Designed miniproteins, single chains, continued (5). Designs and how they scored, part 16

Each design is a single chain, and the fold is of that chain. pLDDT is the mean over its residues in the fold that is shown.

## One batch from the design tools (miniprotein)

Design m16562
Fold by ESMFold2-Fast:
Structure m16562 (fold): chain A 75 residues (1-75)
Amino acid sequence: MGSEEQIAEAEKLLKEAEEILEKAEKAEDKEEKIKLAKEALEKAKKALEIATDKELILKAIALILRAIGLLIELS
């Protein structure tokens, strides 16, 4: 298992990714949506690299898929 610091960092990145992704989904401007979705994707990817807990890994994967899905819809 990862250190307590790694778990806390992964949880923080996942929370930030989720909040940014929610902003992306609600944004009206296409350029802003793309920018926010990319930021959420990068944070979720970093969380996945750090995460050792099953729940955090699954949450990271779910957020990555949501961000990619939004980016595909915007292309």
Scores: mean pLDDT 83

Design m16563
Fold by ESMFold2-Fast:
Structure m16563 (fold): chain A 80 residues (1-80)
Amino acid sequence: SSRELIEELKAKAEELLQKAETASLDELKKMIEEFKKWLEEKAEEIEKLPEEERQKAMREMAEIWKKFLEEINSIYEKKK
């Protein structure tokens, strides 16, 4: 279901953000790439959903990605 896919993405974002607190700058770059690849994988499952659910799930994915990047950038700035 779209709910399960979105919850998996949220869980992965939280996992990576927890690791990011103690990560090096190079590790942060790898975490961004890891999450991006995971989003691409989950997008394939979202494409199988009915149009209305697909549009909602795509918007939620975009929001999760935006929040993840904002949090990673905040962590990056604190490590300078």
Scores: mean pLDDT 81

Design m16564
Fold by ESMFold2-Fast:
Structure m16564 (fold): chain A 97 residues (1-97)
Amino acid sequence: SRAALEEAKRRALEAVRRGDLEGLREALRQIREVAEDPRLAFEALVEVAEEAVELGNKEAVELTYEAAVELAKEVPDELVPYAIGAILRIMGLLLDL
């Protein structure tokens, strides 16, 4: 559900802003599970990683990177290039921190 994905993303962003790593881990899991389109889940994960970088929260970027890698294992072959692009973007954000 689009609404469920937007709610999971909102919870992830709030968890990052509060430094709540346990809440972030749960919200990242929900993003992966509720997304009917994996591309929208990768977009949400990139947005969460960008927020974590702006706040200097390296551990939150690392958790988001791990979530993107786990989602990449579950996508169909035609979405693998999209998954790789998202993972490389998050990795670039982590390395610039």
Scores: mean pLDDT 87

Design m16565
Fold by ESMFold2-Fast:
Structure m16565 (fold): chain A 75 residues (1-75)
Amino acid sequence: SVEALEEIIEEEREAIEEAARELAEEAVELLRSLGLDEEARELEERYRRLIEEGDYLGALLYAAVGLAIARELAA
């Protein structure tokens, strides 16, 4: 249920935040290494906004997708 998921997110919040931060930092670094500085900035700003809004799961998902796209571009 949504309530059970919200409880897990709250209990694991610090771990989710740390995972999201690590993924976002890796994505930003990779995008910058490719010369995509504007895309890196947009990803960092959106990730930060999601964290500030308390959307830790959204931030994690956004960072993970961003990293996957950055890795595809680097391949």
Scores: mean pLDDT 82

Design m16566
Fold by ESMFold2-Fast:
Structure m16566 (fold): chain A 76 residues (1-76)
Amino acid sequence: SDKEKAIKYAELAREYAEKGDVDKAAQFLANALRYAIKSGNKEAVDHLTRAADALAAGNYEEAVKHFKEAIEALKK
């Protein structure tokens, strides 16, 4: 369930980042990171942290790439 919640929130964060809604992307990213940490998936946590840095820097394309990588890591 933590893994499924991490995937759901990471997918929402990616969707809002693609739409340019940075506030919602950041909110869903925070939830995705919480559940990824609980799931013990270090690869997903690393990618979500890099997505957070990219969002803060205004690098939305890079943030979307890292959200996609986090989702793939969580699906393993």
Scores: mean pLDDT 89

Design m16567
Fold by ESMFold2-Fast:
Structure m16567 (fold): chain A 79 residues (1-79)
Amino acid sequence: EKKEELRRRAEAYVGTAESLIELARQAMKQGKLEEAKKIAERSVKTADEAIRLSREAGDPELVERAEKLKQEAQKLIDE
């Protein structure tokens, strides 16, 4: 793939992971713990794809952002 396409895809996955984390936090506040965990699991998977694409694109800042999002999502699963 072209590096620009990989970067755009990585950015899209980062954005999706961020949105899923916010949805999981909202579900937790509503007492929907099982739904929150499922959403957080999807966020972990999405962040893994973002990490992979960011590394292929050679964008260390996106890699760092995606890794941080994966850690945040994992914490939500553990709670």
Scores: mean pLDDT 85

Design m16568
Fold by ESMFold2-Fast:
Structure m16568 (fold): chain A 84 residues (1-84)
Amino acid sequence: SLDDNGQRMLDYIRQGDIDGAARAYGNMILSLRDSIRSGASSDDVRSMRRRIGDLRRQMYDTARQNGVSVDELDRRIREVISTL
């Protein structure tokens, strides 16, 4: 689920695994895309987008707290999104 990928993303960042976190984030974006293609309601789509945004902010905050490079994380996230 989106929340399961969100939790894995945060766990990866706590471990310093930027690649794992970026991949988990990509999986959340793919879940949103699949839900839209499957005819999810506008309210469900809005809720999912908000949750992804909240999890992304939490990921960056967790990176800062754990001494993980925010610049490297941002670069990896942008790379993953560009391949979707």
Scores: mean pLDDT 87

Design m16570
Fold by ESMFold2-Fast:
Structure m16570 (fold): chain A 59 residues (1-59)
Amino acid sequence: AVIAEAIQDFPKTGPDELAVRVGDLLEILEEVDEKWVKAQSLSTGEVGLVPKSYLKVVS
């Protein structure tokens, strides 16, 4: 699994997006395009779109 850490807070601006805070760990499920990934929060299990620039791959 590809694990990423949020390096910036993302407040979520749309219904398909996932809100993240700095330090949140997520599994990257799918690369949607050059700017967005579909990810799952490891703490909540919630799935949504997150900007790639807000994440750092850690595994």
Scores: mean pLDDT 83

Design m16571
Fold by ESMFold2-Fast:
Structure m16571 (fold): chain A 68 residues (1-68)
Amino acid sequence: AEQEFEDDVLTALALIILGVAKSLSKFDEEELKRMIERVREILDRITNPQHRADVEEALKELEELLKK
């Protein structure tokens, strides 16, 4: 129950971070790197396989934004 709630909240947070990053037409590279670090920390705390998959996808999208 507690872990399921934590996984839900952490997944939502990762998706919010991605949404904010994708909303920017230009971003500070350092801020984007910080967002990537936060999403990696979130991924390490999630135990639900479906939530992990969703957060891994968000992390990949953030890494692609950094390559631009």
Scores: mean pLDDT 75

Design m16572
Fold by ESMFold2-Fast:
Structure m16572 (fold): chain A 71 residues (1-71)
Amino acid sequence: KEEEIKKLEEEAKKAEEEAKRYRELAKEYRELFEKTGSVEDLAKYVGYEIAAIGAEFQAELNRKKAEELKK
């Protein structure tokens, strides 16, 4: 089960890194939208925000599963 914990923690870390990347992209497109008023830039901003939330949620789930296995 220690190997399962390590695997979940590694997957959580990767999801956290993906979330961080999506947050950076969301910020970039938010700034573009603020300047351009373009619906396309808004759609990209919203899309990356949703992707970041999904990745953050996946990271939290994997960390919770790892924590349950430790108990």
Scores: mean pLDDT 83

Design m16573
Fold by ESMFold2-Fast:
Structure m16573 (fold): chain A 77 residues (1-77)
Amino acid sequence: SSELYGLAAVQTGRELVRRGDEATPEELLNGARLLLDAARLSGLVSPEVLEGMLRQAERLGDEEVIRLAEEARRVAE
């Protein structure tokens, strides 16, 4: 179900934001990809989770995660 997929993606993103500095760059990249897919497939996106992911990506200087998080946020508008 696209709804279940969207909910799972948002929960994954929320966990990564909660873990903060304990989340790896690879986990953030995969989380950002899942959130973008959730936005496109189900329309389910948490602005709070996207903002948290973007903040972590900016701190790490990870341009790809920044790009994906900004794209997910734009799709969610």
Scores: mean pLDDT 78

Design m16574
Fold by ESMFold2-Fast:
Structure m16574 (fold): chain A 102 residues (1-102)
Amino acid sequence: SVRIEDLTPEEKKKLIELGKKKKEEIDKRIEKNLERLGEQMLRDGMSKEEVDKKVEQIKADRDKRTKENTANIMKKYNLSLDEVKELELINYAFLDEADKKE
């Protein structure tokens, strides 16, 4: 909802720092969810080796989607990698607390 080009350098810096903090919280939630998923797979009778392989596959699939999404945004909006990363952090700054709890 906010245009990056309409932000002052100070406003942009503040949003990027807030976005970094919110992204860290989301990354911690993702790790916790993967830990819970792994614990459930172990309870369902999977070996530790099979669970680790499944978790790594989930992480690899997520990384692939993130890279593809970044490349698509760069192409569609004629943005550099750094500009897409800044936009991502600014978007994280606007995420509701409710979105982080899921």
Scores: mean pLDDT 79

Design m16575
Fold by ESMFold2-Fast:
Structure m16575 (fold): chain A 62 residues (1-62)
Amino acid sequence: GMKAEELAEKAKKLIKEAKNAEEARKLIEEKLRDELSKLSADDGDYFSAEVAEELNKLKEKE
């Protein structure tokens, strides 16, 4: 399985290429859902924090 850090970096790339936060969330769900389901609670918390920070940055430029 993919490491949490690698998943977070992939999610950040999807967020940066997305037009808005809704599209970014959809892309993350569609492309990374299977790997996300395999993360431990700690790794999931790390991923969620990293993604939330990037989504907030995207939302501020809307």
Scores: mean pLDDT 78

Design m16576
Fold by ESMFold2-Fast:
Structure m16576 (fold): chain A 97 residues (1-97)
Amino acid sequence: MKEKLDYLIEKLKEHVELAKNDPDPQLRAAALDAIAVLSKQITELAKQYPEGREKALEALKYALEVASELTNDPDPQVRAAAKRAKETIEKAIKELE
């Protein structure tokens, strides 16, 4: 289970970089939706494995920073996806704190 948490945290980091850097707004929006799903999965696993909680919180806080920045993206679909991701990540962080 710890290996699965580490895997999901790595996938979250990959999607955060895609959301931040991809020139295609459709791919940025899709990455933000993936971040929301991954944040929920990471939260449920981190609740069961307290040794992974700090690492999960660090990754979620960085994802929140990027999602918050992308609420000002020039593309309306990216802005909408970022708002959804931000709300999901904020809830995830609160549940782990």
Scores: mean pLDDT 87

Design m16577
Fold by ESMFold2-Fast:
Structure m16577 (fold): chain A 71 residues (1-71)
Amino acid sequence: MYDSEVAISQASADKYREYKPTLGSDEASRVAVIAANEGLSKADTLSPDEAAQLARETADRKAKEILAQKA
């Protein structure tokens, strides 16, 4: 679990930096927190790499939802 926490934390931080220019700090922070929570919720059943990938995919999905709502 500890290795998954580190991998998820790094993935969510990377997604925060990626989306901050597009969404702004508040929404990018929200996306990163949602992504981290989703990865952590599956950390017991997934490898660290799989949990980090789930966090990245969750961030991408949530960012797209936010952008679609602005249209």
Scores: mean pLDDT 82

Design m16578
Fold by ESMFold2-Fast:
Structure m16578 (fold): chain A 80 residues (1-80)
Amino acid sequence: SELEEKLEELEREKERIEEEIEELEKEIEKLEKELDENDQEHINRLIGLKLRKIGLEFQLELLKKKIEELKKKIKELKEK
């Protein structure tokens, strides 16, 4: 089924985004522990990582919504 193939594609994309968020969380935690508040480069990098994480979390929420909608549609088609 084309819809089931699309679902698998979206679920793989979800896993990739979740993995990238986990990597960003590790980088943020490491940088926060090593952060010199007088180092503007460290501050700018930390801000950049946090903004990237927020963007990915937003993408993940949209993707989860698409996956749920597609799962519902597949279920409805199997009941007909």
Scores: mean pLDDT 83

Design m16579
Fold by ESMFold2-Fast:
Structure m16579 (fold): chain A 80 residues (1-80)
Amino acid sequence: SADEEARKAYERGLEYKEKGKEALKEGKYEEAIEYFTKAEEEFERAIELSTDEELIKEARELLIETSVLHLEAAVKLVFK
């Protein structure tokens, strides 16, 4: 179902976000950017597929948070 697909996308987004944060902590900025990009795509998919307002709200908040982390990784890649 769409709800099941949305939940799975949300869960994959969380996994990619955590992998991105780990890469960021290790100074692997290019890997962090790749993971945060994947997390953003998964949270966007969750928002598109979900009919659950609470899941949509949480996915939107996580998308914003991930976008901030993505920007942090990009800035750190440029300035090291």
Scores: mean pLDDT 91

Design m16580
Fold by ESMFold2-Fast:
Structure m16580 (fold): chain A 66 residues (1-66)
Amino acid sequence: SAEEVERLIELLSDPDPAVRREAALRLGEMGAAARSALPALQKVSREDPDPEVREAAERAAIRIIL
């Protein structure tokens, strides 16, 4: 749902890197339904201090585009 996507986008800014990583993975699993998350995921993949979170965001963006 749109509400679920918006909540997961908010969780990409959580102070806990485990929460941010899980949010990115869940957005990726939603695929095309999460297209609105692409700008946020692209920002996280470039700027997040945690390399595991950056990798999860990159993979999520690829899954959404494909």
Scores: mean pLDDT 88

Design m16581
Fold by ESMFold2-Fast:
Structure m16581 (fold): chain A 120 residues (1-120)
Amino acid sequence: VDYEALAEKWKAKGEEALAKGDNVGAAKYYMRAGKAYYRAGKYEEAIEAFRKAAEAAREADPRLEAQALAALGIVYEKMGKYAEAAEAYRRAAEAARAAGDAETAEVLAGLADAAAAKAA
């Protein structure tokens, strides 16, 4: 599978959804693009896609925002950017709490603390 080409197609659909005011649809397409870029080893493009997914999901779908921010944290860890990973996981925990998912929020807060310890 050409994950880079697949990611670009989903990114384009995300841009179309955003232009139509479909923020949740845009976030879902950007999540697919980010995952495909990550599988292609295109970590900078994956970061941009997950950032756009989190932004589009903000306030509209806290669960999807938490998923996008957690994915962003994972990509930053793969790049050795532990301070950025800690911040992404911290924001993901806040979004999970807003979604009413206390268990996921606790796990994400623990991941943020672990990433922060690696950054020190």
Scores: mean pLDDT 89

Design m16582
Fold by ESMFold2-Fast:
Structure m16582 (fold): chain A 64 residues (1-64)
Amino acid sequence: SIEDEILARAPEIEREGLRVAVLQGSEAGRAHYERLVAELAARLGLSPEEVRARIRELIAQGRL
C-alpha cells in the first residue's frame, strides 16, 4: 500500500538527508531530503506535499 511504502522509505530518506547535512551542511541535506521525497511521490502518484503530510501524520501517530 501507499502507507506501507511511506513507512518503509521515510526512515531511509531521513537518514540520507541527515548524512548529507553532516557531510555538506544543512542546506545540502534539506535539498537532498526534498529530492528523495519528490522521487517517492512520483513513484506513488502523489505530490511531494502529500507525501510530507503523510509522514507528519505517521510521526504524530508514533508509527515513524
Scores: mean pLDDT 88

Design m16583
Fold by ESMFold2-Fast:
Structure m16583 (fold): chain A 67 residues (1-67)
Amino acid sequence: MEEKVEEKVKELKAYLDKNPDLSIEERMALVDKAVEELRKEGATPEQVLKFREELLKYIHEIKSKKL
């Protein structure tokens, strides 16, 4: 499970970097979709929370650099 969570983080960060034109709402929707996929694969609530927090931090860091 930990390897799957780490791989999903890497994949989603790469996708966000490749698609810089995505709105904040679209980026949040991608995070929510990935969270549901991880839950279906048996990720614990703690793993899901850490995944969401890391990606939210990443999205906010990109936003703050553009402002």
Scores: mean pLDDT 76

Design m16585
Fold by ESMFold2-Fast:
Structure m16585 (fold): chain A 50 residues (1-50)
Amino acid sequence: MKSLDELKQELGDKLRKLSTDLMFGSLSSDEYNEKMKEIDKLLKEVEELE
C-alpha cells in the first residue's frame, strides 16, 4: 500500500491536471467523470490512512 505522503502527492497531481484540462476545455463529460472517480478513490484512501 502507498504511504500517506505518496497518496497526497498523487491526489494533488491529479487535481492539478484535472483543473488544467477543465480550464482548457479538453475534457469530455465521460473523461471528467472518470477523473473524478479516480480522485474520489484517492481521497477515500487518504481518509482511511489518517
Scores: mean pLDDT 77

Design m16586
Fold by ESMFold2-Fast:
Structure m16586 (fold): chain A 57 residues (1-57)
Amino acid sequence: GALMVRLAGRELGLSPAQVREIVRRVREGTPLAELGREFGVSPQQVRNAVAAVEAYA
């Protein structure tokens, strides 16, 4: 949900729109390491953000 997108973005230093883009691209099969490089976060942080958003979707 929108709240989890905002919370995940705050932890990663990313906007809600950037968190939504990460979730969309992970669902499309983009590697976590590539997203981590593009957004300046670790692959584990990408995985955690996606898991948090999915758990409350």
Scores: mean pLDDT 71

Design m16587
Fold by ESMFold2-Fast:
Structure m16587 (fold): chain A 96 residues (1-96)
Amino acid sequence: APTPEQLEIQIEAGVVEVAAAVLLVTTRKKAEKKGELTELEKEIIELAERAIELAEEAIRAAEAGDLETARRLLREAEEELRRAQKLWKELEEKEK
């Protein structure tokens, strides 16, 4: 059975994956409705995809018992998600 610390990292990484996936799908749908994929939308998609990849790597590291690597990867995933969310707010402001 996973330790409480392993489980905590896996849950937090899962939350990042879900948030990044929602942002990815929302950004793609918005671009599809416009018939145009802007540079800002491309950057949001790229950052969201990186956040998902890093979160998945954090889960794998936690499952392997490498908690130091798992925490580092989780922090990196959270940072990429934060950047994507900031750019998504900028996208909303431009489309007033």
Scores: mean pLDDT 87

Design m16588
Fold by ESMFold2-Fast:
Structure m16588 (fold): chain A 59 residues (1-59)
Amino acid sequence: MEEKKRLLEEAEKEGLKILIETFKELIKEGKVSIEQIVEALKKAGKSKELIEEVVKELE
């Protein structure tokens, strides 16, 4: 169970890292707001904890 949980967490974090990097660039350019990112993550079924971590990374 530990190994399976770790693998899923690592894979999810890698995918999220790419999205965060993309969204940071769009925010710097003024093309996307933090609110739009929160909406996208909620629609994708991400946990509230994960969404809050992303928001913190974007600030």
Scores: mean pLDDT 72

Design m16589
Fold by ESMFold2-Fast:
Structure m16589 (fold): chain A 69 residues (1-69)
Amino acid sequence: SLEEEIKEIEKEIEELEKRLEELEKKLEELKAAGASKEEILEVEIEIGVTQLRIAVLKLVLKKLKKKLE
């Protein structure tokens, strides 16, 4: 059902937001440790991809909630 799809997306957003927090902590640790520019860039790319996924899911969620009204 549409309501089940909304719940699934909300759960996925929550899981991705937790992953984003973990990636941000990892980035801080890498910078503090003097990691290579390549290692830092890889984590920054993963952060960017995760942020984009969250943004897309939030747009989908907004559209689905509008259909439920």
Scores: mean pLDDT 88

Design m16590
Fold by ESMFold2-Fast:
Structure m16590 (fold): chain A 71 residues (1-71)
Amino acid sequence: SAREEVVREIKELIRAGRFEEALELLRRAVEEGILDSDDLQDIGVMAAIEGADEVAEEASRLIREREEKER
């Protein structure tokens, strides 16, 4: 699925140290409604483990924005 492909691509970019590209793809995928909060949590945890702090921080921010819109 498009969701699985995007999650895989983001994780591959993180592992390759291509953090700016991972951030851009993450933001685009969220804006397009491809990723949900579970996907963002998964990516954020992996990013933190790999030292991609900016990606982990952005994932956490996007989760908060979604939660705020649902309240």
Scores: mean pLDDT 84

Design m16591
Fold by ESMFold2-Fast:
Structure m16591 (fold): chain A 76 residues (1-76)
Amino acid sequence: DKEAIRAEAEAFRRRWEAVVAKHPDPELARRLAEASLEVAEMLLADAPQEEIERLNRERLEELAPAVEALRERLAA
């Protein structure tokens, strides 16, 4: 369901926007925006659900170290 995937992508975007808004990091914000755009581009191109979910997971895993680094920096 394309609508369900869009809802999931929107939820992901809103969660990270809330986090980034509290602790601005331009580099992390840019990476998050790029990841969101890639997922949106696949949605607009009518890519298979499985491919969209795979890309979303891969980008989340790729961004995890940067998010951890930000959290460590803010805790210091």
Scores: mean pLDDT 68

Design m16592
Fold by ESMFold2-Fast:
Structure m16592 (fold): chain A 100 residues (1-100)
Amino acid sequence: SLMEEVEKLIEEMKEEAKKGGEESEEKVNKLTLEILRLALQLPPEDQYRVAEKLLEVADVAEENGMEITAGVIYIVAGVLRLVSKHPEALARIEELAKKA
């Protein structure tokens, strides 16, 4: 299932975040974007679960010196939480970005 695929990517992301260093940080960033793309296709309940798991990974990344990357993961988790409660939020974010 798509959720099982996303959960595997989150586990890989967490393992890379624990390693620290520049190469692992690049991999965490790539996994974060892939997880976002896949999670947007999940039902709202699963989007919320992914967001909660990403918050745990963000804490691990921050503890291992990936401060900016952790911030990006927090933002992605926030977007997924918002979209899970308000599916129309993505269109509104796109409109605001276009006007900026």
Scores: mean pLDDT 86

Design m16593
Fold by ESMFold2-Fast:
Structure m16593 (fold): chain A 68 residues (1-68)
Amino acid sequence: MEELRRAREDLLRLVRETADPERARRIEELLEGMLRAYEAGDREAYDRLQGELGRLLDEVLEEVERRR
């Protein structure tokens, strides 16, 4: 729970740098899914969603670099 809360704060900070509402909603959806998987004790779903979140953040960074 504590780790998820801190991760959420870090992600919101990154989203502000992108200034993309669509990305913000997607990140919140992934965080919601991770909380749901955690509450259900579904480690496999949690790990999958965590990986997807990491990929999304990498995509944001790549897109910022490409726009340069």
Scores: mean pLDDT 71

Design m16594
Fold by ESMFold2-Fast:
Structure m16594 (fold): chain A 73 residues (1-73)
Amino acid sequence: KLEELVDRAIEEAREYVEALLAGDEARAAEEAAELAEAEAELLRALATASEEERRAALERLGTEQRRLAEELA
């Protein structure tokens, strides 16, 4: 389940960045709300996750954050 929440957060983040790159402010606002919801669910799951699961999730999120930052640069 934690893996599914990480995948959802990553997908929502990518959709948000795509909307930003397209200059679609209305779409970006909508995707930002969906991303915030996905992040809230992920945060709650991380609080009860094992150390190993939490580490794996954070490593994946860090990798995707760097990739998205490069796309925006």
Scores: mean pLDDT 79

Design m16595
Fold by ESMFold2-Fast:
Structure m16595 (fold): chain A 65 residues (1-65)
Amino acid sequence: SGLSDEELRELAEKYGVSPERLRKLLEEIHKLLNEGKPIDVRELAEKFGVSPSTVSKIIKEILGE
């Protein structure tokens, strides 16, 4: 939540992933953060079918570096 459908589509286009796939990836990242669990970039990449480098870039953008 907090991200509009338009913002989600723009980010999905920027990173070359589907909007639905990006939404599910963001939901999993937020769940892991809320549960105090480590974020495994490789596991997320395999689970959502995106490259590890793309997952890493998305995480950095979400966390505001």
Scores: mean pLDDT 78

Design m16596
Fold by ESMFold2-Fast:
Structure m16596 (fold): chain A 89 residues (1-89)
Amino acid sequence: TVAKAERAAEEIAKFVEEQLLKEGVSEEKAKEIAEEVRYVALKALLGEISLEEAKEAIYRILSEVLSEDKARKIAEEAAERVAAAKKAM
């Protein structure tokens, strides 16, 4: 259901926000990026984009503030969380 997808997307965004804060990204920028990730995760959970497309989009968003290696790792973990949530729905 849409409500389950919205809740899962919010949890994934919160995970990303916490990772960004650990990496020294400001609270304001971390919240901004987390909101972008929430939107991408929601689209994937609703089946509007593939899991691979979501992973790539999250990586691009994170690469604005993180090194390539860190952005890739966090994007991969976020995509795994999207996959797990989608399977549970």
Scores: mean pLDDT 87

Design m16597
Fold by ESMFold2-Fast:
Structure m16597 (fold): chain A 71 residues (1-71)
Amino acid sequence: GEVPPSPPGGNPVKGASLEEMEAVIEKTREAALEMIRETVPDEEERRRRERQLEEATRVAIESVREQYKKE
């Protein structure tokens, strides 16, 4: 059969803890950074994209923390 034997980790799951969600967000940021470095030929545009990604990541983490505190 075609099914990966890998355990559920690093992916957002329905019952994920705050810490796991933060880890997933950080993994996504790291992957996006690599894509930016590989895809963006211009140094200035690369820095701009990296900055936007960092801000988006920060907002995402804050949002997740706030949601978990609200619940």
Scores: mean pLDDT 72

Design m16598
Fold by ESMFold2-Fast:
Structure m16598 (fold): chain A 72 residues (1-72)
Amino acid sequence: KKADELIKKAEELLKQASEAYNQGDYERALQLVEEAIKYYEEAIKVDPTNEKAKKLLESAQQLKDLLRRRLA
């Protein structure tokens, strides 16, 4: 229950990050992705067996790396 709520919050932040990216605001997109990563990390702490949260965290970390590369 708590893990699902945290995952939903992270997904909402990733939606906002996509909107920022589409507007060319890569710095805001990066900040929103970093915030989403924190919620996925909390979800895994609450439910360490949640494979969906682990996969979503990995994907968000890859997106963070791509955004950092684009800002460099």
Scores: mean pLDDT 85

